# Designs tried in a protein design run: designed miniproteins, single chains, continued (3). Part 63

Each design is a single chain, and the fold is of that chain. pLDDT is the mean over its residues in the fold that is shown.

## One batch from the design tools (miniprotein)

Design m10183
Fold by ESMFold2-Fast:
Structure m10183 (fold): chain A 93 residues (1-93)
Amino acid sequence: MSMMRELLAEQAGITLLVMRYHILVKSGELTPQKVQDILKQLDQQKKRMDDLLAQVQKTASPEQKAFMQKNVDNTNEMANITKEELKKLLSEL
């Protein structure tokens, strides 16, 4: 099923977004505008995850659904940690 590849691609996208945030911090290019943009992008990624999970629910086996749910949960944990980090930085800017 190609749906697993799409889910992994969205997970990779969130990881890349987190990496870009860390690079901006190190380069001193982080601005309030960029922080807000990253927060909006994380919210958009969550919507894509919900859509992909809904599609998987239609075609995947119960075992595949459980595996994909665990991967989504792990990705959401990473996104939540990043959102809290961004909120702290925004309060200091």
Scores: mean pLDDT 78

Design m10184
Fold by ESMFold2-Fast:
Structure m10184 (fold): chain A 81 residues (1-81)
Amino acid sequence: SMLVEEALRLLEDAGVLAVAKGKEEELIRTLEEQGLSELAEAVRRAIENEPGGGEELRRVVEEQPEKSLRAAKAALERLLA
């Protein structure tokens, strides 16, 4: 769905930005604070470039696309501040 692809794109952007700024833990904490612990773990694995991390991230986002999109936007806003 469009929401899944948008959420994944924003999570990728947030991950890249977090790594560039040394704020990976801030990104993970933001997702956890929104009650998305499974998404936070999937994002952590994707950032670490673990085998299957991207596939697991897609699976988790597909389960809760609207919440994942909202969380991704919040994380990006926090990282850009």
Scores: mean pLDDT 85

Design m10185
Fold by ESMFold2-Fast:
Structure m10185 (fold): chain A 56 residues (1-56)
Amino acid sequence: SQIKNDILSHLSANPSVPYVVQLEGEELELEAFAKENKLAYFIDQVTKKAVFWKKL
């Protein structure tokens, strides 16, 4: 998944800068991905806008 790769690449290079992305049906997949990779996340269920950031 390009989005998963982009999230990890962004947060590896910019660990203090959240990654913001517009989702189109991959909300459950990206929630599971965030939990697996120990990322903090927020997904707006109405707008489908998601934010991922590094914990700690």
Scores: mean pLDDT 83

Design m10186
Fold by ESMFold2-Fast:
Structure m10186 (fold): chain A 68 residues (1-68)
Amino acid sequence: MKKKALVIDKDEKNAQKMAELLKKYEGIDEVEIKIVKNLKEGLKAKEEFIKKNKEPLLIVLFSEREEY
């Protein structure tokens, strides 16, 4: 069974590091990276990824800058 993950972050460098960790330690076969400006864009990317895939997926959201 092919393991797929989605990483969503505001920072491309941080997202790439997370994708590498998922492949190395969690045995994820395929990681999609989405760089977003805010949580609303992150949620849209998540919904699109879920809609395209029929399988349970690992989704990692690291776009939390708590600004106010």
Scores: mean pLDDT 68

Design m10187
Fold by ESMFold2-Fast:
Structure m10187 (fold): chain A 71 residues (1-71)
Amino acid sequence: SLFEEIKKILQSLGVSEEIAEKIARFATKLAELGVSPDELRRYVKEYALSLGVSEEIAEKAAEAIAQLVAS
């Protein structure tokens, strides 16, 4: 599922399981709503930062998730 693939990306980048699950749920909901990959990247990055993820990891995660959804 998209949720499980997003969660795996986040965990591979060192995001904790609890935070990865929250971000994966959020990103999956946005993808289901049909937001553009560019909007998804921005919203996922902002949400990850709000949960205490570092800027570098949040940016990498948001880009990877947006590319996955765009595929």
Scores: mean pLDDT 87

Design m10188
Fold by ESMFold2-Fast:
Order: C-alpha cells, then sequence, then structure tokens
Structure m10188 (fold): chain A 65 residues (1-65)
C-alpha cells in the first residue's frame, strides 16, 4: 500500500481523534458518492504518531508537529 505522511498541530484534539474524524469524513464522502463505505482502521504507533489505514486506499501516518 502507498503510505502518506501528514504533519498536523493536534492541539487539544488527540492524533487518534483527528484520525477518526478524517476516516469518518472519507466514509461519509464515499457513501454520498454512491460508493461502498471503506473499512477504516486507526492505530497509535507512538504518542506523537497515529496510523490511519483505509481499505483499497492509502495508509496515512499523522505526526504531531
Amino acid sequence: MKTVVRYIKSGIVSLEDWARLIGGVQRAVALSAGKPAPKVEVREISPRETELIVEGGETVVLIDE
């Protein structure tokens, strides 16, 4: 799978919550376009890194800047 790295300032929102929000938006967009909802997994790699895996898509690593 292709891996994409994203740097964000998480602030008071955790990286895991950010990843869940991004995954939720991707699911909502897919459903609105008449596509099946992709399977989404969120995993904490470290306190400053969280991995978002989208079925049939890219793996996104979120790093707290």
Scores: mean pLDDT 71

Design m10189
Fold by ESMFold2-Fast:
Structure m10189 (fold): chain A 66 residues (1-66)
Amino acid sequence: VTREEVVAAWDEASGGAETMSREQAVAVLTRLGVPAAEAAAELDAISGGAETLSREQFLQAAAALL
């Protein structure tokens, strides 16, 4: 998976928004091949358990997992 594929997946899921829900972010990472448990754990580590994530937090999580 490339950074461009991760960015495209964010843009598709968020509709070009600057934030998305934790549930949506887990679903996107799962579609990219990350197990849901690993995706949730990394997103929680980066966001401090927040309900929503910024685009930058999502990209950081994806870089750590992919």
Scores: mean pLDDT 80

Design m10190
Fold by ESMFold2-Fast:
Parts: structure tokens; sequence; C-alpha cells
Structure m10190 (fold): chain A 93 residues (1-93)
């Protein structure tokens, strides 16, 4: 339980760091790096959701839906699509 909570925190931090690198790669037009970072984010996301309770997954999905709307509002289509893919992974649990 405590070990599982710590692992969830580690994976959440990793996703946040990879997301920042993804946004930087997209801004620089580095499509190959952006694709590799997206694949790593989605892989890390699958690991994260496998450890989460149904209630925690519902909160995560709601948060990601809000992030999609903000990304769209800011014109960040690449980030919005990334969040939509993360939502699909969370909904598959």
Amino acid sequence: SDEQIEKIRELAVKIRELKLEFEEAVKKGDEEKAKKLEEEILKTMRELVSLMSPTALEVLIETLKEEVEEAKKEGNEALAKLYERMIKIAEEE
C-alpha cells in the first residue's frame, strides 16, 4: 500500500517531466523526439493506471479532460491529442 502510493508518485512525476520535454520537442519541430516522448508517456501512463483505484482513475480522467480543454483553448493541438490518448488508457482500466 505505502510502496504502491510511492510508486504512483514516482510515475506521476515522470509523466510531468516527460510532458515538459514533449512540449519543448513540439515547439522545436522535432517530430521524431516528440513521438518517442509520447510513446514513453503512454507507457508510463499504463503503468500508473494499473496501480490506481477506480475512484483515483475517475479523478485522473476528470483532470485530464480539463487539461484537454485548456490545451485546445491555448491552441496547443499536440498537447490536447496527448491528453486525449492518456484519457483512453485510463478508461481502458
Scores: mean pLDDT 87

Design m10191
Fold by ESMFold2-Fast:
Structure m10191 (fold): chain A 70 residues (1-70)
Amino acid sequence: MKYTEEEKEAIKFFLKHEMGLSDEEVEELLKSKDPEVQELLNKILEGLKSLAEFNNISLSELIKKLEEVE
């Protein structure tokens, strides 16, 4: 799956911090070819992009702010 580096970081952040997944589980999901997993990852990315747009900031800026509070 081809995501930008920032999109990949956004998905990893969400899976780790919001869903409580381990680094191993996050890596497995990102490498999964299961259509249901791919749909889940795409929905997460769409949600994060929508949040960034709602706050009038870039996706990378949203992730930086969320990482700083962790």
Scores: mean pLDDT 77

Design m10192
Fold by ESMFold2-Fast:
Formats: sequence, C-alpha cells, structure tokens
Structure m10192 (fold): chain A 88 residues (1-88)
Amino acid sequence: MSMPVLEVNINDVKVDDNSGKEMAKQSLEEVVGRGDRTVEGARELFRRSGEPVYANFSAVGPEEMKKKLREAQQELGDRLERAAEEVR
C-alpha cells in the first residue's frame, strides 16, 4: 500500500518522504477515528509522527502555531481523502 508524498510546511520545515507517508496515514486514522479536525487533533498527529517538523512549533508564537497546525491538518485531511478514494 503506497500513498503520495505529503509536503507539510510549518515554519519552513519540510517533511521527509517516508515521514510524509506516515503522517498521511496517521492523519487519515485521526480524521476517521475521531471524526474531528481540530487543532488538538493536529497536535496529536504531529506528536505521534515524531518528525522534526513538530520541533519547530515551539519556535513560532502560540497563535501562529495553532493556525499552521489547523491549516496543515485540513490540507492533510483533504489529500488523504482524495488518496483513499483513488486506492479504493
């Protein structure tokens, strides 16, 4: 099972190809399992991925971090939904 690489840009941090796939899978599970695309869901997703992109959140103010997390989760969810439909 293969998923397209996902690029998540938070404070100019790029996610590696393998990490992108893991984040995409975890995001899909988060959206499907919880049925909720909140900022908290995005934080949990990024924390579980263990990617360096998460470390950069502390370099940005709380409000900017929440905005980037919400935007990243929404974009990730949209891409995962589309990828899931193609893999069906």
Scores: mean pLDDT 47

Design m10193
Fold by ESMFold2-Fast:
Structure m10193 (fold): chain A 88 residues (1-88)
Amino acid sequence: SLEALAEELRELAEEILAMAEAKKQDVLKAIGLTIRAMGILLDLERDPSAPESLIEAARYVLEGAMALLRGDFEKARENAERALELLG
């Protein structure tokens, strides 16, 4: 359901934010977050009932996860915060 995807996006964004604030790179965890965020984004983009704000939140979660993968903690934090704002 869209509600379940929104809840999972919130959990992913909170995890990204925590990892960014800790400033310690965990490449394997960042890969896992990136794969799951990409899967959610693809599911949402294929659902015509998905609100654009939720798709945008998923894009921010994906960008945050990818920033963690690169060790860019500032960009990871910014993207996670923007996703959480969109999710309410």
Scores: mean pLDDT 89

Design m10194
Fold by ESMFold2-Fast:
Structure m10194 (fold): chain A 82 residues (1-82)
Amino acid sequence: DLEALLRAQQEKLEEELLDDVIETQIEGLKKAMEKSTPEMQALYQQFIEQLEKMKSLSREERLKVLREMSEQRREAIEKQNL
């Protein structure tokens, strides 16, 4: 499921902050976005943009972005629980 995919991608990024891993996660998010609601598509687009920025960031800044993405994902899941 899309939510499980996002969780797995975030955990992998937290463990391995490599450009190749980031690129793989971006591709996964783009595929997930194709099958998502418009609201979730906007969220995935934000995650993709944040991941692309991470390629130019320091290790500490990358960890901060990953934490912010995790928080945004959790918040989006809570909004879907109507």
Scores: mean pLDDT 70

Design m10195
Fold by ESMFold2-Fast:
Structure m10195 (fold): chain A 86 residues (1-86)
Amino acid sequence: SMKLEEARRLVEEARRLLREGRYEEAYRQAHRAAMLALSLVEDKEVILKAIGLILRGMGLALEGRYEEAARQYLEAAELALEEVER
């Protein structure tokens, strides 16, 4: 689906930005990836795990810890995408 392809593109962009040390931009792309990927998941256990990662990422972002926030959102996005691609 177009949404699945967009979520994968956002994940790869966020990973690139993390490697470049562009942490706030990585955080924004990772957040978009996580929200889009999570919208495609129907498994309640995967949804709850992803929400837990997203909440941790939100807390880190509120503290200005964008590198760590981006990593939490990327983990949530990757978890959701793995379930959708099963």
Scores: mean pLDDT 89

Design m10196
Fold by ESMFold2-Fast:
Structure m10196 (fold): chain A 99 residues (1-99)
Amino acid sequence: EKEEELRRTLQELAEVVERFAKALRDGNIDEAKKLMQEAIKLLGRRAEVEAELDPENKTEWSIRAVADAMRLVAAFEEYILTGDVSGAERLAEDVRERL
């Protein structure tokens, strides 16, 4: 069922974002960049499944996916500029709460 596919995608997204935050805490920039790219792909998959379940709001799901992807990029940039991982940690918490 599409609901099961959505649940699996959300679980994978939560795991990848947690690993992203950990990679930044560990100073592993290459791993964090790879995980950020994986998370962006999962956000796209989430938007596709959400649009299939709720086609009347397809545009809103697409906008949400873009906003969440921008949050990932912002968290990565914050770390590169300041060494602060709090943005990535807040994003990991937010994804867990939405499961």
Scores: mean pLDDT 81

Design m10197
Fold by ESMFold2-Fast:
Structure m10197 (fold): chain A 60 residues (1-60)
Amino acid sequence: SKVVRIPLAEAREWSRQDKETFRAGLEAQLAKVGVSYAEMRASQVVVYGEGDNLVIELIP
């Protein structure tokens, strides 16, 4: 599986602004691990908190 870790502080700041900002930040982080937003939406996804990170795990 592919795993993306996003600092909770960054995710909270994006979410505080608007949905478009959150989506843009998420897409940028996904791109760093070679995943598009569309691929994430097509995958089985588990989202959880781990310490100071928001973890998004994509299950094949």
Scores: mean pLDDT 79

Design m10198
Fold by ESMFold2-Fast:
Structure m10198 (fold): chain A 103 residues (1-103)
Amino acid sequence: MSAEEILEAIENGEGAELAKTLDHKLAAVVSLGQFLKVLADSGERPGVVRMSDAEEVAREIAERTGQDAEEIVEILRENASSPEEVTWEDILAAVRKLYEKVS
């Protein structure tokens, strides 16, 4: 499975269903992107998620998939344009980086 297939599933709202068919590492990548997309779409500012909310999502997904929460949080922070929030572009970059680490 390619990073582009994962990103397409997230964009189409199919990430949660795709995650059910994947191993725990890839399921974490897809689930992170899908839940952060929901937050970005439903927030007061479209395409923006508060870093504290993104970190909470990352920790919950790590717990459910058996991944390292601090590694996921670090990747989100490294790809963030601001220490206070992540844009949708930042989230896509973080998802690509996580895919590179688990593939």
Scores: mean pLDDT 80

Design m10199
Fold by ESMFold2-Fast:
Structure m10199 (fold): chain A 99 residues (1-99)
Amino acid sequence: MAVEELAKAIIEVARLAAEYAIKTENTEEVRADAEAMIAAAEARARAFAEAHPNPEEMTKLFRELIELLKKYLAGEISEEEVEKKIEELAERAHKLYAE
């Protein structure tokens, strides 16, 4: 379904943005790019959340992902914690859309 593809795309973009941010020392440009990707992903997620059979869980998962990345860009959580939580959210999303 389109919503399942959107969920996968958002998680993949967020994962790549987080991985890229972790590997660079020039964080200002990386943060700007990551924040733009996060904003675009959030807008698409909101547009399609209501179309999902379980819109509450899907919306909650996307919000947790967006919040996690914003906290990382603000320096509130470590790179190690971001990587771990991104994996956990990806597994949860895969389980949700596989149903």
Scores: mean pLDDT 63

Design m10200
Fold by ESMFold2-Fast:
Structure m10200 (fold): chain A 105 residues (1-105)
Amino acid sequence: SADELADRGAEAAQKAGDAGPETSVEMGRKMAEIAEKSGPAGRQGAEVARLGIEHAERTDSPEGARSGANGATAAIVGMAQSPGENGLKAARDGVEAAEEAAKRG
């Protein structure tokens, strides 16, 4: 189910990005928090999510929103591919956050 979580996360994150920079930033902030809480395996995901947020905030454009969505996708994929239950749990939490952002955008 790691591949299923990655696919669902990517679809939801891209849909949230399509809603615009504000939705992308909101999703990215939650994604960074989730990745940080998953421990060392999530640290790279948290960093990528933060970079996406910074680009989305600075650019305030569809391009910036897409960068935020790509960062969130990378964080979910990284967490899903991390060994152990904590990585899969974090990936599930990340997918839910992306799906919630997509619904609100």
Scores: mean pLDDT 76

Design m10201
Fold by ESMFold2-Fast:
Structure m10201 (fold): chain A 69 residues (1-69)
Amino acid sequence: SAEEDAAFKKFDTNGDGTLTKEQAIEALKSLGFKEEYAELAVRLYANEDGTLTKEQFRDAVALAKELES
């Protein structure tokens, strides 16, 4: 959605199209998710190098929504 896209862009400070785990957690928290759910979602969807693509970030958002339901 537009809010998820805006959060990704806001925290993609290097403009490389990926977020670090720390940036992704802060992006999820900016969307209103609790830190515990943000951390769990990021852990499950992050690449081995500690980054998330926009697609993986959207998957993390979907999981965080499910965990807070």
Scores: mean pLDDT 84

Design m10202
Fold by ESMFold2-Fast:
Structure m10202 (fold): chain A 65 residues (1-65)
Amino acid sequence: SDFAQAVEIAAEASKRIKAAKSVEEVEAALNDALQRLGEIANEAIRRYFAGELRRLAEKKKAELE
């Protein structure tokens, strides 16, 4: 299902973002996840998980500054 695929992408991206040691690593992990989410046909699911990952990335970047 689109939801299950999005959950898997988000879980993997979340681990990568949390483990990142630089802003560049956070942005790389986020960009990879957004590309994978782009393959999900359901727009609402795609937008929701993209938004959550962007929030996580911003929080992590702030922690690295």
Scores: mean pLDDT 86

Design m10203
Fold by ESMFold2-Fast:
Structure m10203 (fold): chain A 93 residues (1-93)
Amino acid sequence: SKLVELLLELNEKYDEKKAEEAVKLMESLTDEEWLEVYEELKKKDPELAKGFAEARISLMIEKKEPEEKIIEFARKLGKELEEKVKELLEKKK
């Protein structure tokens, strides 16, 4: 996908315009579309995929989504990310 390509390019070489485009695309994704991007990133760069997941969680927190919804979403991605999300939410208190 275009977002996967942009994220891989940004990880290799930062570009401000590409970063702005990537953020805009991330903000427009449904949960299902986001999971598709996440799975493709995991195949190409597992470490970048973790960063992508953390960015999504940060956006949910900034948008004041219910904590339960944020934790439920992270749980679908794995226990490690669920634990990190709980830590981030505690840090915001």
Scores: mean pLDDT 76

Design m10204
Fold by ESMFold2-Fast:
Structure m10204 (fold): chain A 73 residues (1-73)
Amino acid sequence: SRQAQLEQTYQQISEEVARRVRVAPSDSLEEIAERARRTAEEIAKQLIAQGADPEVVNEALRRLHERLDAGLA
């Protein structure tokens, strides 16, 4: 189902972002969020290039951006 694909894609992007993004004590929350957003966009592009559904990937990316923005509020 689309819901299962979306959940799987969201998890894949989130896990890969967590794997790639390092946090230093000198980093601001804004800087961390910006790096996470940039990393997520690169992962999304790679998934689409590998044959993932762009609609599903872009929806997962949108939800991840919303979650990052909420964490800064």
Scores: mean pLDDT 82

Design m10205
Fold by ESMFold2-Fast:
Structure m10205 (fold): chain A 89 residues (1-89)
Amino acid sequence: MMEELDARYAALVAEAEKRADEIIAEADANLAAVQAEWDELVERLREALRDASELERREALLRAQEAVAAAPSVEAALEAVRRLVEELE
């Protein structure tokens, strides 16, 4: 009878470890996707500002930083920067 409880505890630990690994893998995948979108927007911003003066580049970067800081979510931050890049292109 004790063997059933020991097996249940072992199964619970294994399930918890598996669930933790799944959560970490999902978080890593989501982080990678957000990083890829951010890298694309930064490169587009750099390209749009290639012929701009140093002052114009600084002002655009400040606007981007303010938009990111004011955004309520990562999605909102990406959208705000995308909109800024489109205005400069």
Scores: mean pLDDT 76

Design m10206
Fold by ESMFold2-Fast:
Structure m10206 (fold): chain A 68 residues (1-68)
Amino acid sequence: MLTEEQLREIARETGLSIPTVKKIYEILEANREELKEDPAGFVERVAKETGISRETAAKAISLILKKL
């Protein structure tokens, strides 16, 4: 489970807002099988849904997984 402190750290490292990081975490939790089967496609989907670059989405997902 991701803490508010961990969300704030990821937001700082990525330059994203805390609500955006939380949204990425929620998408990741709901779609863990999709990430496992197609990591690249999952990153593209997260980027499109949150309106950020693929590079920033990949960084955020990586940091979230590292904290879990």
Scores: mean pLDDT 82

Design m10207
Fold by ESMFold2-Fast:
Structure m10207 (fold): chain A 78 residues (1-78)
Amino acid sequence: SAEEAAKAAGEELKKKAEEGGGKISTKEAGEILKEYAPKLTGKARNAAEGFAAALLDSDGKELSKEDAFAGGDKLAAM
């Protein structure tokens, strides 16, 4: 389901952040969200696409694993 895809995206973001020492680059996070966006529907898909674009345009920023997971959970709630 779209909710399951959103949660899977959050889990992948968390895994990548853990591999990166508790942080994930906004570029990598944006690429993951872009990959999962086609599996989402309606508002969640539009939000994931917009957020991915914003993250990919970010210069040298990072997300914590907690923030990355929370983002996925928020998409699942849409």
Scores: mean pLDDT 73

Design m10208
Fold by ESMFold2-Fast:
Structure m10208 (fold): chain A 80 residues (1-80)
Amino acid sequence: SIFEKLEEAIKLLPTNPQEALELLRKLLEEHRDELSEEELAFVEHMIGLTEKAINDPRVTEEQLRLLQKLMLEALEYLKS
């Protein structure tokens, strides 16, 4: 359930990175007690990378799509 919600947030990243960031932060706050230490660290790293991407005017939509792909691959690895 939490992994499906994280996937939805990550899918917003290239088109609505600010909305993706807000959703990731909300999911972390609401589900912190349900996440393992590894899962918690992963979500915190995703938030940090998204914040850096939003604040860097050189970051393109294509680079956000690459970040999205890497985040989705890492999420699938954590699920296994």
Scores: mean pLDDT 84

Design m10209
Fold by ESMFold2-Fast:
Formats: sequence, C-alpha cells, structure tokens
Structure m10209 (fold): chain A 68 residues (1-68)
Amino acid sequence: SFEEALKKAEELLEEVRKAREEGAPASDLAQLANEAAVEIQKLAKTLDEEKRKELLEFFEERLREILG
C-alpha cells in the first residue's frame, strides 16, 4: 500500500541519517542511499501514477535534506 511504502521510505531514510551522524565514510553513505533508492523505485512501480510521484518526491526531498 502507499502507507506501507511511505513507512519503508522513512525507515530507509532514517538508516542513511544515522549512518551520516555516526561518521560513515562517503562510499558507505552512497551505497546505503543507492540501496534505498532501488527499494523505493521498486515500491513506486506497484503504485498508481499520482502516488508514485508523491512517494518519489518525498524520498528525494528527504534524502537531499539528509545528505545536503
């Protein structure tokens, strides 16, 4: 569902945020961000066009905030 996809996005974003705060190297942060993006893209494909756009925009905006 869309709500489950949003929850998954928040969980994956929180993992990236914690890794950054803990001083993970750039290569590890890039790997986590890429793995998160792949999972979110897979979930987005199961949603209708409007909810897909909303999920992807939410994820991209939050990831940008976390990584700068």
Scores: mean pLDDT 85

Design m10210
Fold by ESMFold2-Fast:
Structure m10210 (fold): chain A 84 residues (1-84)
Amino acid sequence: MKEELLKEVKELLERLAEEGAISEEEAKEAIKLLEEALETASLEQLEAAKYEAILTLYEKGSEELKKEIEEEAQKALEAIKKAA
């Protein structure tokens, strides 16, 4: 769903701004552009945007951000195990 992908990309952009990899203003502009593109963008384009944001977080993020990404992944795995 486009709305779900947009939400995930927004969360990634907010994390990039929080960690100082981009400015809060830059994050707001990117979110605005994504919202405007939501009607015209394909699911593939939104998935590509999400992937690029994740890669940017990994490459330009702080050591604390990298640890947080790992903790979030572990939390997701634990939730899956509890559901099983």
Scores: mean pLDDT 65

Design m10211
Fold by ESMFold2-Fast:
Structure m10211 (fold): chain A 88 residues (1-88)
Amino acid sequence: MIEEKAEELSKKYGLPLEVAKALLSSEVPSPELEKKLLELEPLLQQPEVEREIQLAQLEVLEEKLKKEGKMNKEIEELIEEKRKEIEE
């Protein structure tokens, strides 16, 4: 899942694959990866790019939480609200 979504974003927007993976995983990046994220900030702040990344992040987060059995009603509702905001 993360790999597939990261490859799609990498191809569509020309992002390095490692940066796309970091954006989707919401994990703490290495200092080197943080520097790359800062360098790409102007591209990542583009509304279309930000929307696609946020949607992919929500899909990855939802699947991870379901797999780990950590999904609850509040988290599910927050994900749904964020998805609607981004899709508009």
Scores: mean pLDDT 74

Design m10212
Fold by ESMFold2-Fast:
Structure m10212 (fold): chain A 80 residues (1-80)
Amino acid sequence: GLSAEEIAQFRKTAPVEIKLLLEERKLPPLDEEDVEAIVDRALAVLEKLKADPSATSEEIQQAVYDTILNGILEALEKKK
């Protein structure tokens, strides 16, 4: 599973990466609460896949990325 250090690093870096992704794609900014919810969901996916010995680092990275992207799209849809 994930260590406390890995969780702390993810929670520190993932919000910054989400903000950069939004800026790069010219998408409107998300509220901090929406960003935190996306990070929490992505972290849960990361923890689940890290517990699976058959999951490759590439599969884990892709699943985390897809979770973040879907979370962004859902948050933007909610703000209509």
Scores: mean pLDDT 81

Design m10213
Fold by ESMFold2-Fast:
Structure m10213 (fold): chain A 72 residues (1-72)
Amino acid sequence: MTQEQILAAVRQVLAEAGYSEEVTQAVLDALAARLAELLRTHPQPTDEQIRQAALEAGLTSDEVEQLLQLLS
């Protein structure tokens, strides 16, 4: 799973939830930094590691569940 795939899935979740492009981009920027660090230390991140990064970037638990469903 690539950083690009995760960020694309997050963009889809936030857009469907009705967030503005500005808010969506801010969350994606925060998540991209966290994912870049995670993927450097863990090239095959677990669903739990992705969940934690997404929550720290500002996604809700429900949005993280949708994200993981899209990445499955």
Scores: mean pLDDT 80

Design m10214
Fold by ESMFold2-Fast:
Structure m10214 (fold): chain A 78 residues (1-78)
Amino acid sequence: ELSPEVRRLITLLRDSPDPRQQEMAAALLAQMGEDFEKALPEFIEAVKRLTDPEVRERILKALRQLNPEAAEKVEKAL
């Protein structure tokens, strides 16, 4: 269902040990329009698994700036 690019970015967001890669993956996903909308459940799950609250807040801040509609959906699910 998800494109290979979207799946790769979700994997980076969820599993990368580098917070900068996690933030980059979230920012790229936020800009993918309909492909990101299809990935919202997996994105929300990945964000919930983030252990560093500062990384989570930076991701949410970027999401609010890049895709406010998706940010509202994600924040309601958290």
Scores: mean pLDDT 83

Design m10215
Fold by ESMFold2-Fast:
Structure m10215 (fold): chain A 57 residues (1-57)
Amino acid sequence: SMARIQQIIQKAQQARETGKVQLSLSELDTLLDYLRREQVPQSDIDTVEAFKAQVKA
């Protein structure tokens, strides 16, 4: 659901803001697994992967 996706993104952003980069990356990996199971469009998955790359950098 969109609510679940938004919740995970918010948790990842909060973890990043507190300097917990590894926790933020774990939240995003959980989201990517969820999106793949829900068969969302690849373009949406690519958007989340791009955000993960920004967090990692």
Scores: mean pLDDT 71

Design m10216
Fold by ESMFold2-Fast:
Structure m10216 (fold): chain A 96 residues (1-96)
Amino acid sequence: SFYEDTAKFLENLAKRARELAERSTGEVRKHLQEAADYLEKASQAAREGNVEEAIELVRKALDHLSRAADASTDLDEQIEISVLMIGAAVTLVALK
């Protein structure tokens, strides 16, 4: 239950990152796509109970989300990326 719920949460974050990437361009799009990929991999690791791998993959996703935020010049886009970063950070706390 806990690992399945965590996996679903990460899968939802990945979907939101991918949807935002479709509406963005350049470096922002690239980093959002990379973050989505890492979040999808983290979701699978969480489902399998591989906590250490899930943590490292979420950390990689956070790095790419941070880089997307730095590359963004649009306030609404920066806010959406910040929401994704908060979700990922909360997941790291939950997995410890």
Scores: mean pLDDT 90

Design m10217
Fold by ESMFold2-Fast:
Structure m10217 (fold): chain A 84 residues (1-84)
Amino acid sequence: SADDILNRLSNELTDLLRQLGAQAVAQGWSLDQLLDASVAAITRRFGQDVANQYRQLLQARRNRAPADVIAALGEQLRQTLVAS
């Protein structure tokens, strides 16, 4: 079902980010290095649009954007992830 596909893709993205976080700790990466590695890995696995949306969501959270803006970006990321 569509929900099964969504759950699988969301779990794959989460697992990828957890693996990169563990590598960042092991290698002593900065937050900027982790972000660059995350964007590169997401681009390779899910494509450029997903990577761009993820970057926008992180930037909005870093800038303390309003909750409705963050929610809208998260929804756009979810839709782009499914379309990839």
Scores: mean pLDDT 79

